# Designs tried in a protein design run: designed miniproteins, single chains. Part 50

Each design is a single chain, and the fold is of that chain. pLDDT is the mean over its residues in the fold that is shown.

## One batch from the design tools (miniprotein)

Design m1727
Fold by ESMFold2-Fast:
Structure m1727 (fold): chain A 87 residues (1-87)
Amino acid sequence: MSEELRKLAVRTTVAGIFVAAGENVIGNLREMGDNLEREGDILFEQGEYEEASRLYRQSSAYYERAGDLDRSAEARRKSEEALELAK
């Protein structure tokens, strides 16, 4: 019983913590990226290009950390476009 519980605890710790921690962190990073991109889009529509560029840049960084390279590249492009308009 003690040895069986010990084996289950090790498997739960290794598999469960890695899956839960990794997925929760990645999910939170992607959600932050989505929220920042959406807020940036609103500011871009309002002509607040410097602020929109800042939010898109943050969104890109969050997507990159989440491993979403396509969304990261798109947010980076939006940031660059907003920065050009802020000139």
Scores: mean pLDDT 73

Design m1728
Fold by ESMFold2-Fast:
Structure m1728 (fold): chain A 69 residues (1-69)
Amino acid sequence: VDEQAEKAKKEVMSLLNSLGLTGAKVREVEYLDEGKKGIVILRTPEMEAEIELELSLGKAGFKIVVEPE
């Protein structure tokens, strides 16, 4: 369980780094059905806006909430 979450977080962090978001923190991780894609919810404290990113990593389904520090 935790190992899958760690891999998912690492993939998400890699994507966020590619987008220039290096200061993001993971708030929550939820597992979805293995047949579903991963979903990333990014919340910006300054704007308090939500940005949803749908990821297909070929892994188990998951939903990750990240927020910049």
Scores: mean pLDDT 57

Design m1729
Fold by ESMFold2-Fast:
Structure m1729 (fold): chain A 98 residues (1-98)
Amino acid sequence: SEARRRELLERMEEAARRIEEMLERGEDLEKLLEVIEETIDDPVARELMRLVARAAVRLDKYVRAGLDSLPPEEQAELEREAEELRRLAAELEALLEA
């Protein structure tokens, strides 16, 4: 379990680094999702990273637009994504402890 945890964390860190670089270049969500699919093999970790990528793209667009606040629709979606992230993180932790 420790070796699997280490490898998964290394893959997630690699995906996060590549996503950060791609966001700085203005790449679309579709390309970020491709990187996650190529880098992360675990389905729970993959879905967790997909939600992180979607939230990051949404926040980046908000910041670039100079908006005072996110539209209510976008806020509600981020709240739902945050709840799903907490759920998937708990599932991933349980799987790594098994």
Scores: mean pLDDT 75

Design m1730
Fold by ESMFold2-Fast:
Structure m1730 (fold): chain A 72 residues (1-72)
Amino acid sequence: MVVLSPAQKLGIAEYLEPAPAKLTDEKIRAVVPSLTTEAEIADAKAQVDTDGDGYLDEAEYAALRAAYAASQ
């Protein structure tokens, strides 16, 4: 399983603003270019898209921002 840092998770969320935004493989790779396999991208999506609907909503965005703040 790929483990994203809080900064990487927030970077994905900020790249997808404004919410709600469709979470695509291309957007994940644009923020975290080290993710090269489909499985790595799927793991990254699962880490930011907690309800699994394929969209990053305001609640998920807020959670990622809070996690980043807590990691500082």
Scores: mean pLDDT 71

Design m1731
Fold by ESMFold2-Fast:
Structure m1731 (fold): chain A 66 residues (1-66)
Amino acid sequence: SKEELREKIRKELDEMRELGKKKGTLPSEEALEKADKAFEKMLESMSEEDLRELVELFEELKEEWK
């Protein structure tokens, strides 16, 4: 469902933030808050296909960061 995809995207984003925290590369809290607001707004309007593409993109980015 769309909601399951949104939850997966949120989880991937959280995991990427934990990786950034470990590497000492996290953006400012203000930038992270802006990103969260933008992502939530985007997730509400996206189709299921677009949400699946975002999940794949985040998984690819996470693999590159290993």
Scores: mean pLDDT 75

Design m1732
Fold by ESMFold2-Fast:
Structure m1732 (fold): chain A 66 residues (1-66)
Amino acid sequence: HMTLKEKLEQLLEMARAGVPWEDIPEELHLPLAFAVHYALNKRWKDLGLTEEEAEILLRWARGLHP
């Protein structure tokens, strides 16, 4: 089973590739919401993310339309 760290790494890869909402596996939906919440609260380092990685995730997430 994937760890949270591995799920976040997958989400970053998807964010860089511009993956649409319908192509995101359901097991990554909660990790994505968690990462977005932490990034918005300037707590990205608590998840082991850099500021740049947090910006990439937020910009990608903002463009997602379920």
Scores: mean pLDDT 83

Design m1733
Fold by ESMFold2-Fast:
Structure m1733 (fold): chain A 70 residues (1-70)
Amino acid sequence: GEERRRQAEEHRQKALDAIKAGDWKTAVDHAKKVIELGDLDGAREVIRALVKAGAHDAAAEVGEALSQAQ
């Protein structure tokens, strides 16, 4: 419901903020929570942001978790 969507949005935002700070581990941890909460499009947005930041290993880790959820 709404609470789950809000939690996914909060984790998505925290992942994007972590990417801006160069904290790839925190970004991956929050992206995995976005996937667990069912926001697959939000997870794809985080993967794209990680790739643009040059964090290719972190992007691959989120992509693997996303593939397992689909």
Scores: mean pLDDT 88

Design m1734
Fold by ESMFold2-Fast:
Structure m1734 (fold): chain A 61 residues (1-61)
Amino acid sequence: MEIGLYRALKDFPKLNSATVAFKKGDIIEVLKVVGEDFVYGINLKTGEEGYVPKSYLEKIE
């Protein structure tokens, strides 16, 4: 996975202070790839930054 704009494939709840909550269709800007399962990004709708699960995201052209 690379940095850039991604679309949320499904809803994700707030798990803790380090994660970002989002709804299906929200646009997430990936700022950094941080490991196997997560990226660091920002929900452009809410402005919230934090960890986002890679499997919930689809890259936008």
Scores: mean pLDDT 81

Design m1735
Fold by ESMFold2-Fast:
Structure m1735 (fold): chain A 63 residues (1-63)
Amino acid sequence: LEELKAKAEELKEKVKKDPFDIKALQQLSVTARQLKAAGATELANEARNLLSEAMKEIAKKAK
């Protein structure tokens, strides 16, 4: 669980620096689901909010 939290924080920073890093977005999505399943809902919600913002930016440029 602690490793999962550390991974989530690292991936959040990567996505904040580059919202078009698709691999980081994919990993963050998986990690957010695992965090929610483990009961770390606050971190999972933060990760999901970041993913939503990044996906909105991608969608705005694509469409």
Scores: mean pLDDT 76

Design m1736
Fold by ESMFold2-Fast:
Parts: sequence; structure tokens; C-alpha cells
Structure m1736 (fold): chain A 113 residues (1-113)
Amino acid sequence: GPLSREELAARARRMAEVFERTAEYVEKHLNLPDEVKKEVVDLLRKAAELFRQAHEEMQSNRITPEEGVERLEEARLLAAKAFGLLMEHGTDEQVDEFVRALNAATAEARAAA
């Protein structure tokens, strides 16, 4: 069935951590052209902020679970756009490194929850 408010809030919190960590990794370690790196990092940080906002709005009962799903989808689309830019401008090795960083951040966020 659909996720509860508590489950959606917990997911939003974890995804905020995942995308902030991934943004930091890209900023510090991926050797992308400066303009591409900046846009990828900005999109990932915007996604993280939307996930953080959704978590806070669900915890404070300011939005419905259905609105929470919409917020999470909006944040996910920004993260997908960042990945699209990496696919367009990055090498295969840089894409693989990004995916490994994202998976590591996801595992760490799940272990912390």
C-alpha cells in the first residue's frame, strides 16, 4: 500500500542526507568541467533541500502524505537531471564513480536510520 506519513518523512530525511553527501563527493572528487560540476552540485543540493523541507513539512503535519509524495518526486527529478548532466558530460569512469558514491551514501544513511 502507500507509505505512511512517518515512512515518507523517514525516506525524505534519508534522501536529503544521501544527496547532500553525493553533492559533496562530486564537488571534492569528480574532475568535471567547472560549469558542469557547479550545475550538478547545485541540482543535488537543491534536491537535498527539497527532501529536507518535505521531511519537516510532514513531521509538522503541514502537508498531506499525498503532497509529501509530490515533494519527493519533485526532488527526485532534480537528482535525475543532475545524473543526466553527468551522463552527457562525464566519462564512463566518472559515471561509475558517481554511482558508487551514491550507493555508499545510501547504505550509510540506511545504517544510520
Scores: mean pLDDT 87

Design m1737
Fold by ESMFold2-Fast:
Structure m1737 (fold): chain A 69 residues (1-69)
Amino acid sequence: MEREERVLPTSDLREAAEEVARELGAEIVAEKQVGDTLYAIAESETHRYYLEARRDGDRTVVTVARIPR
């Protein structure tokens, strides 16, 4: 499964995940934060995505994977 990593200049995990979902044309439909990591599922009209947002100092690193279906 191909994964992409995005670095956003914000320390807010939810804001970072929402920005990445917006770039994908998707909306976050489920989220769960465990410790310093936010896990989310985003859906577009055609695809589902798994997002993992983790804080890295003053930045957030978001890993994106398309869910095959």
Scores: mean pLDDT 80

Design m1738
Fold by ESMFold2-Fast:
Structure m1738 (fold): chain A 72 residues (1-72)
Amino acid sequence: SLEEARKKLRELVEKNQEIFDKIMDELSKKYGDKVLTGEEFKKAFEEIGKKLNIPQEIVDEMTKLIDEIEKL
């Protein structure tokens, strides 16, 4: 459900707050003046995660939850 996906994303973000903040900071620097669609957001999140050497498992889990929220 949307509520479950939001709870899981919140919990994952809270456990990895520094990582999430770094990714959002880089997103803001690259796209600050542009509204990203869900698909563009996921792609940018994955690209920045790789650039920052974030463990792929964390990036994958976050993007999966974002995808679930966007499609609900």
Scores: mean pLDDT 73

Design m1739
Fold by ESMFold2-Fast:
Structure m1739 (fold): chain A 98 residues (1-98)
Amino acid sequence: ENEKLLEEFKKALGPERIELLRRAVQAALAGDDVEAVRLLAEAFGIPLSDEELAAIAAGDGETARRFSKKVLEYLLKNIPIPEIQEKLKEELEEIEKE
């Protein structure tokens, strides 16, 4: 069942977005936080200014939190899988409970 949910999630994301997310993870693991955030923003079609990109990469919690919220809202809107939507709602509520 979990493997089926993962496959449905991958299909909903599509191969181009999965590739961007893989590259973002690779950049993050290499310590290139600016490139990681840029690729993540590109994957979800979230426009970031150079100033916002630098702030998130530098650990500006407020800018990073707004970005994370936009990513979760994008996934919740565009991934029509109920089990994944429930998990995303929980994560979004956690960010808002500060």
Scores: mean pLDDT 74

Design m1740
Fold by ESMFold2-Fast:
Structure m1740 (fold): chain A 87 residues (1-87)
Amino acid sequence: MEEIQRFIQEMLELAQEFLERSKKVKDPELQKLFREAAKKFVDIAQEMMRRLVKEGPSVSDEVLEEAKKKVEEIKKEVEEALKKYEA
């Protein structure tokens, strides 16, 4: 339970961080990249919250690990795109 709640909180914090970063950059492509990443993190958090409400503490470890993997893929996509922009 606590791990799932912590994961949801982390996703919401990441979404807020990326939204804040989008406001500080003037490049429309970077703004779009950060806003899209933020939306993906919110979508993951909402899905995990929905599962927690409906299934309670019985949400499977497999679901949490799948969500964590998806988060890591999103972070990697953003990092690669930023590296190309800085080049």
Scores: mean pLDDT 78

Design m1741
Fold by ESMFold2-Fast:
Structure m1741 (fold): chain A 84 residues (1-84)
Amino acid sequence: GFAIAAVSIRKFEAAGGTRGTAEAAAALRAIGLAVEGEAKEVRDEGIDEAEYEKALREALEQAKEKGSGIASTETVAVAVVELE
C-alpha cells in the first residue's frame, strides 16, 4: 500500500522527510500521521492516478484532523511512501 501526507515543507524537512524512506516515515509520524510497517519511497511508474488522488484526499483530511492545519492554506510538500 501507499502512505501519502500533505505537510508544510518546513515541517516535512525538519522531521527529515527528504532523507530516504525511514526519515519519510518519521516525518509523517512527527506531523501526527501514523505509518505502519517499513515505509519505502514510491516510484513514479507505480502510482495509479485515481488511487493517488484518493490517497491525497485522505492525507489532507488526516492532516486537518490531527491539527496540522497547514494543508489548506499554505505551500505543502506531499510525501508519497510505499508500505511493505
Scores: mean pLDDT 44

Design m1742
Fold by ESMFold2-Fast:
Structure m1742 (fold): chain A 74 residues (1-74)
Amino acid sequence: MDDELIRLITERTVLEEKLRQLGLLTPAQEAQLAADRAQINALIANDTKDNRDQAIAILQKQIETLRAIIAENG
């Protein structure tokens, strides 16, 4: 697996867990995160450069969204 993918997956997981513990994730946000995880997993399962680049882009957008929730809620 790409080292950048591992790093981004780890960062996303830490942010999700933090927000969940703080009660800042809505059911709609939880559903979106689950859908994005499923898409990333499907992309990674067929290991091509284009699929890795797409997975990285989705992970980056997911991390930005999680950081925005933190910023919005203090």
Scores: mean pLDDT 81

Design m1743
Fold by ESMFold2-Fast:
Structure m1743 (fold): chain A 67 residues (1-67)
Amino acid sequence: KIEITATKDNAVVLRDGTTLKKGETLVLDSSKYSIRESSSGDLWIVRDADGRIVAFFDPSGVKITFT
């Protein structure tokens, strides 16, 4: 699985425009979601199996764990 924990407010933006608060975690199944760095390198983009953007985040404002 992939766990994306916000280390500051608004570092993770969800599809509906809501953001995670510091200390909140987005948990994803690594078989169903992918994470890619944007072409600019400033944001990392989370996509579902259909290629739809479900979240994006500033990598400097998150802790990521893979299991």
Scores: mean pLDDT 82

Design m1744
Fold by ESMFold2-Fast:
Structure m1744 (fold): chain A 70 residues (1-70)
Amino acid sequence: SEISALRQQQRALVMEQMLLGSEVLHILTTAISERRPLSPEEQARVDALLAQIDALTAQANAIRAQIRAL
């Protein structure tokens, strides 16, 4: 069904968000464990990952709105 397909897309987006969030956490916890600031490269990577998470959140919100409209 259409709603089933949209829910599958929603679950895929949530999984992608979780994987990106896990990478952010790994970068941050590595720097903390080594008692050092983030390198400029690590900071740029975190910023890029957070921007991707925001974009995926917007897509997930759009899918939720479509499901509600059905």
Scores: mean pLDDT 89

Design m1745
Fold by ESMFold2-Fast:
Structure m1745 (fold): chain A 91 residues (1-91)
Amino acid sequence: SAKERSRREIEEALEVLRLAGKLVQLADQYETTKDKAAFREGLRKLGVSDEDIERLIALLTDPNTGGGERLGAIFGVAIRLVDERVEEERR
């Protein structure tokens, strides 16, 4: 039903926010430590692709990249992770 679909969409949106929060925490830790190896490992443990890991590192190490672009990239990664998990569960 439409109501069940809406509940599932809300649950998926909350999971995006939860994963984005974890990604922000990892990015904040990286800004403090500058430990790229620890940052890559943290992202891999969350299931982030190698392509998205290298993109996030490039954006976070570029002093010309604004906070909005960094946040947008983080949310994009979180959305992709949820989409991948949802599609895997439907198989």
Scores: mean pLDDT 81

Design m1746
Fold by ESMFold2-Fast:
Structure m1746 (fold): chain A 98 residues (1-98)
Amino acid sequence: MKRYGISLTIVAPKEKAQKAGEAAAEALKADPGTTSVLVSEVSYDPVTGKGIVNVAAAYEGSFAEAKEIAEKAVKAALEAGAEKVNYAVTETDYPPTV
């Protein structure tokens, strides 16, 4: 099976940023192909005053499956109060890392 890195950058009001990151992480963890998940601490964007959370995951499976679970994580973050979520899915041959 191929391995994929999934990364999400979540922008939300500060009061919702941590919860949005945790919601994305829970969506990623729901798939048995997800081998590890890391949620960063909330940082502040000094120009917007918004909270920023990064979520990283390692996934084993197909690209289509990795993309589908990443999109579910995006949706979970938005439903938890995120204003903007950027994501990337990258194929990798190294051991799963977060």
Scores: mean pLDDT 82

Design m1747
Fold by ESMFold2-Fast:
Structure m1747 (fold): chain A 65 residues (1-65)
Amino acid sequence: SLLDEFRELLEKVAPLWKKRREKLGIKVTDEELQAEIDRLKALFDKMDEATQRQLLEGLRFAVDL
């Protein structure tokens, strides 16, 4: 499903996002990271299919870098 694909991309991006924020002096706990992942998944699930597909294309590009 599109949600499963989004979850897999989030699992690849989440460590990079945490590392980037920590470099900026922003502490990110595992609980805060999980809460943000859950929030993003909920937002994605409320999107229409066309918007979901466009977001996944952008995230795939970002992960492949």
Scores: mean pLDDT 77

Design m1748
Fold by ESMFold2-Fast:
Structure m1748 (fold): chain A 73 residues (1-73)
Amino acid sequence: SDSTRQTAQLLRQAADYARQGDGEQAKQLLDQAAQVGNPGQSRAAQIARDYVEQGDLEQAATTARLTADALES
């Protein structure tokens, strides 16, 4: 539960940085989310990270936000 809340917070912060165009900060937060989260959460964080590496910050933000929303529902 605490781990899930921490993962959701990291994913939301990553989405916010991606929306601001800060791919470097988004990537660091996604790496942290991948380390804290379960295998499914880690996979979603890695997918969002791949979008950052491709320069698709919109898709990175969307992936991270939707994952965080699902964890907090």
Scores: mean pLDDT 85

Design m1749
Fold by ESMFold2-Fast:
Formats: sequence, structure tokens, C-alpha cells
Structure m1749 (fold): chain A 65 residues (1-65)
Amino acid sequence: MELNEAFLLMRASILKRLGIVESIEIEGDKVTVKLKPIDKEEQEKAAEELKRIGEELGFETEIEY
């Protein structure tokens, strides 16, 4: 669980540095990611990637725009 959380947080931190992700909240098995409203194409790509990773690692991933 902790290793999977670290991987998800690492990827999201990279996207945050690229200006795509605004914030992340983790509560139990739920992950909520807020995206920056600057590029719709990048938002869609990031949302798909983070949902896929979260689902593969057993998290419920919710994306906010």
C-alpha cells in the first residue's frame, strides 16, 4: 500500500512541477487530484493517466478540473 501510494504521489508531483496538477489529497483508498485550468488537452491526458495508475494500484481516483 505505502509503496503504491509513493508511486502515485511521485507521478503526480512530476505533473505538479509541469504545472498540470494543482493539488492531491489521499484519504484511505481514495485519491483526489485537482488539475490546473490552463490546457484542456494536457488536463485530459493527465486525468486519463492518473485514473489508470490509481485503478491499477487499487485506489479510487477522482479528478477535479
Scores: mean pLDDT 73

Design m1750
Fold by ESMFold2-Fast:
Structure m1750 (fold): chain A 106 residues (1-106)
Amino acid sequence: SSMKELHQKKVSIDVAGDILASAAEFVGASEEAIKDIKESTRLLKKSLEYESKGDYEKAKELEREAKEKLRRAYEDMARAYEEKGLEDSARALRATAERLAEEIEA
């Protein structure tokens, strides 16, 4: 049961990461933002593995690093949307980045 849940969560992370990376590329986000999305996906999967083994401190460290990379990526995506005049979309992405920043500090 635990191993099936771990596998399903990893697949969900990969799918979400691929969708986000594709969206970032489509809107003209930086190469660094796209790399940050891909690395955050890797770190989130590692975090789940450490959590499944009871290493909660290492899991939390990896999750914080992943969230910081995602925050930077969302900020860069927001800039790209704003440059295209898509102000409401840019605002939504900045709100997501702000929530990630709050979660990192909690």
Scores: mean pLDDT 87

Design m1751
Fold by ESMFold2-Fast:
Structure m1751 (fold): chain A 62 residues (1-62)
Amino acid sequence: PSEEEFEREVLEALVLIGISLLKKYAPKDFADETIAKAESLLAEGRYEEALKVVREAMRKFD
């Protein structure tokens, strides 16, 4: 596999971990909106933007 394929897999894994943490610790309404946005970005192949959305959301509830 290419380096780009490996990077995409890592970014996807980090986004999924972040989604899991938001489901566990964030208020439901905020978590649902953030998760929907991150999933939309993943579907578009925008992995770095999806990760940024999840990370910024997690920072607000840390």
Scores: mean pLDDT 79

Design m1752
Fold by ESMFold2-Fast:
Formats: sequence, C-alpha cells, structure tokens
Structure m1752 (fold): chain A 87 residues (1-87)
Amino acid sequence: MELEEKAARIVKKALEEQGVEAEVLTSDTDFIEPSEKPRVVVVATGEKEVHITAIAPPELRDKVMEALQKAAEELEKEGYKVKVTVH
C-alpha cells in the first residue's frame, strides 16, 4: 500500500508536468467512475516492484507514455523495479 501510494504520487506529478489530466488509481481503489480521461493503475507486485498500466486515447498516448517513462526512471533511481504498459 505505501509503495503504491508513493508510485501513484510520482506518476500523477509526471502526468501534470506533461499537461495531462488523468485518473491515477491503486489496488485499494474499490470504485472506478466512467471517465473519458486517461487512467493509470499502479500495483505493487513485490516489496520493491511496481506495475504501471495506462489506458489513454490515441491523442494523449505519447504524452502519457513520456510521463510514465519519467516516473519509472525516478522510481528505478530509488531501487524499485518498474514495468510500464500503455494501451
């Protein structure tokens, strides 16, 4: 939970820096509202391993991917293993 919250915060900041308004979710999110905004789901798959999965419209896919790449690099510098998938 703490790792997912930290990763979600880093992802949200990276998306905001790219001018992308997106929903950032963790595994503790019980309810997902229907939305036309990009969605990013952050799940801890180990003590130091995180999966970041994004769903974005084609027009925003490049910006979302760039933001997630920057977030992944920041997490990897702190010793976390990161996997990124964009649909």
Scores: mean pLDDT 76

Design m1753
Fold by ESMFold2-Fast:
Structure m1753 (fold): chain A 87 residues (1-87)
Amino acid sequence: SPELEKIKEEIKKLVEEVKKLGAEMVANPKTSNEDLLKLKEQFDEMLELYYKALEAKTVEEAKKYLEKLKEKKKEIEEFVKKVKEKI
């Protein structure tokens, strides 16, 4: 389905954007080891959702995982914002 493939492309783009945020935090020597471990846990949860999204066989299922990934992106962005405020 062209619609299903388009949703999966949106999902891939979202995950790539979040990976960029993670790379920025890892590259910053002021980021604590505790915060890096918490960030890794958030990324592991995101990757679990991402792999489930890639296995989606219907548009409806893919949209469900896209919604969950959008929520996880917000959680990671809020975490990164809080960490940056401490640095």
Scores: mean pLDDT 87

Design m1754
Fold by ESMFold2-Fast:
Structure m1754 (fold): chain A 67 residues (1-67)
Amino acid sequence: SSSAQQQAIQQKIQQGLAEQDARLAEARALQAATGETVGVPVPKDLVEANNQLGPYETGLWLNQLRA
C-alpha cells in the first residue's frame, strides 16, 4: 500500500469528521430553534474513505482521531 495514499485518505477522514461535527452542531441549533429533528447527511469524504480503506481500517482511524 502507498503511504502517501493512506495519508491522503486519513486526511479525508479527519476533514469528514470535522464537517460532520459542524453539521451536527448546526442541526442541533436548528432543532432547538424550530422544534423539529434535523437530519445530517454523512460527509462524502467519510463515505469515500470507507470505500477505499474498508470498515475495519476506517474504524481504527476514527477511534484514533476521536481519542
Scores: mean pLDDT 67

Design m1755
Fold by ESMFold2-Fast:
Structure m1755 (fold): chain A 75 residues (1-75)
Amino acid sequence: SAAERARRLVARALLEGLPPEEEQEEIERLLAESEAVRAELEALDAELRARAPEIIAAGVDPQALAEELAARILA
């Protein structure tokens, strides 16, 4: 489904870095078609922004944070 593919591509981008432009365009199209996934990602972004001061102060490894977020998106 579009939602599953959107989650998979976003999780991959978090772990591997920016994908090729064609894949970035596909992610944008899939997110436009999958409002539920977009809302979920916006909620995660809001949570991350709220936690940002704590994360920065704690010195959390960016790779470990990316792995946590990717796992949450794929669940």
Scores: mean pLDDT 74

Design m1756
Fold by ESMFold2-Fast:
Structure m1756 (fold): chain A 65 residues (1-65)
Amino acid sequence: MKKVEVEVNGKKATGTLEGSKLTVEIEGNLSPEEEQEADEKIYEELGEEYLKKYLEGLRELASKL
């Protein structure tokens, strides 16, 4: 599970990646445009962290072999 917090127009949105499912939790109410912006930011952050963890996991696996 990976969590990322982003802010859109002073409102907080938290994205949680669990397996292949992304869940977005919003503090307060966002307009459809604000939700789209929050989704884009969360996808950008989670994509980078997923790649980083994947490479780190491969390194750890090689070290334990």
Scores: mean pLDDT 68

Design m1757
Fold by ESMFold2-Fast:
Structure m1757 (fold): chain A 69 residues (1-69)
Amino acid sequence: AFAVVGADSLEAAQRAAEAMLKTPGAKRVLGVGGYPGSAVVETDSLEAARKAAEAGLKTPGVISAQAAE
């Protein structure tokens, strides 16, 4: 499962990835992109992905967050 965020800047996406990685069940950052910003974190379950997405969404500059299998 994965947590995916969209952000208004690369810096916001990097901060979101760090916050998501600190949640239980988060395994690693798969990617962080710009133009303007996106981050994807791998998790061990969909429940962990939802918790990671919630943490990402609370990060300043994050516009959207989603959990996916």
Scores: mean pLDDT 83

Design m1758
Fold by ESMFold2-Fast:
Structure m1758 (fold): chain A 88 residues (1-88)
Amino acid sequence: EDPVAMTLEERVAALKPIAEKFGFTEEETTELVKAVEEQSQKEELSNPVLVEHLIISSLIEGKITSVEEALQKLPELVEKAKEMEEKE
């Protein structure tokens, strides 16, 4: 009922339909969301969902084509998400 805190399962469920279009399995999508959470905690990002939105945009743009590539670019995506939070 609080729209501000998504659980890990809700975040995986939100990303799954898009990830499936790019050939990601449910296991790979879960791994990616967990990695986003861990990197966000290390970099003190308040809203890790912003990183997931950036991953979706990068998949649509063809800048990320695999889970491994998304994981490799994760620090850059978290930094960009932090810049988006600072603007608001």
Scores: mean pLDDT 77

Design m1759
Fold by ESMFold2-Fast:
Structure m1759 (fold): chain A 92 residues (1-92)
Amino acid sequence: PAAGKPVELAALAGDRVARLSGTINADGSIEASGTVRDPDGRTAPATLKGKVTSYDAATGKISGTGELTWVDPETGETVTAPAEIYGRVLPP
């Protein structure tokens, strides 16, 4: 099962791209953390909460939807935005 396995994810939140690592829970929810990059090339730590909408057991590929949260490096404010999730379950 994908539950409890490590995942490597990309999240697309508007014009921002995040690279994250995390796990899939038994209910199909995703928790991940990593770094988001804005269109100006600035990076910030980011967290992702989402849900798997598609999983291919043969390839380990996943897609999902969720919310990406980061602290804006210009304003210092916490931002949460809807995100499209793509990634893969890592082999053991």
Scores: mean pLDDT 80

Design m1760
Fold by ESMFold2-Fast:
Structure m1760 (fold): chain A 112 residues (1-112)
Amino acid sequence: MREELLREAAELFRRGGDLHRQAGRAREEGDDETYARLRAEADAVHDEAYRLMEEALGRRGAQRVIARGVAAGILAAQEASDRGESPLRAHEIGQVAHERAHVEALEEEIER
């Protein structure tokens, strides 16, 4: 049960990261409708992943995973800005890194 919830949450966070990458690409191509749709889909997938994660780990466990995601996202966004990426592009890079860190943290929890 717990392991199944963690695996499902990790898969949803992977999907969320993919959706953020696709949304960024659509924005660069000037496809505002696809960008808005993919952003909304990513948000819905993230909300479901957070719910499953909190059910599996409890509030404190979920907060540790969230903190790791936030830290990874901030670092990736800062590194992107340092490389000369626009603020919006740096933010998008940070979102993808945030979701990747969630997946890694959940995979480590499954190995326990």
Scores: mean pLDDT 86

Design m1761
Fold by ESMFold2-Fast:
Structure m1761 (fold): chain A 74 residues (1-74)
Amino acid sequence: LEAKAQELLEEAEKLKAEGTEYLKRYGTEIHRLLEEGDIERAEELGREGEKYVAETMKRVKELEEEAKRLLEKA
């Protein structure tokens, strides 16, 4: 149970790291679009990024809660 909880926590950390990299790339692309004057596309990309963050954070929380339940059983 402890080993399985550790694996879930590692998966959550990996998702956080991947999410951070994804947001960094999103920010770079949004900045490029703003420099080109494509404000509408930049805003659309910003909304997509916000949705991705919300979904990723929800998944991270689910993994952390499951790990906690497994540790409570041990």
Scores: mean pLDDT 80

Design m1762
Fold by ESMFold2-Fast:
Formats: C-alpha cells, sequence, structure tokens
Structure m1762 (fold): chain A 94 residues (1-94)
C-alpha cells in the first residue's frame, strides 16, 4: 500500500518535471501529454490514500494548467503545474 503510493507519487512528480521542462523548451504537445499522465496517476493515488479532496485539488490545478496551454499562456500553465506538484506531495504524505 504505502510503497505503491510512493511509486505512483514519484511517477506523478516526474510527469510534472517533464511538463515543466517541455514548457521551457516550447514543446506544448509533450507538456500536455505529461500533465494528462500526472492527472491519471493522481486519480489512482487519491483512491489508494482515501483523500478525494486533495486528489480533486491536484486534478483542478492540472486541468487549469491544460486550459492555460490551450490558451497559449505558458506562464499560467507553469504556475498551475507547480501548484499541482505541491498538492501531489501533500496527497502522498497523507
Amino acid sequence: RRREVERLGIAALFQILVALTALDMGDVETAKSALEGAKELVKRIAELTGNPELGQKAIENLDKALEALDAGDRETAKSYALKARQTIIELVEA
């Protein structure tokens, strides 16, 4: 249980790192793919930890990052990705 949450958490945080790196390089397609990957991992972590509120908060920040990318606002997308990162850390620690 705890090791599975840790593994999924590391994977989700790695996807956020990939997204942030891709945004710095102007690779919006890779950034979107990584954020979607993080979103699926967050859903699984929330289920395993029984923390739907923290999971929903992380997903909302990831969705806002994706919306910002669709609008061409990379700075706002980075801001929401960083907020999602912090919520994912909190979710894994819970």
Scores: mean pLDDT 86

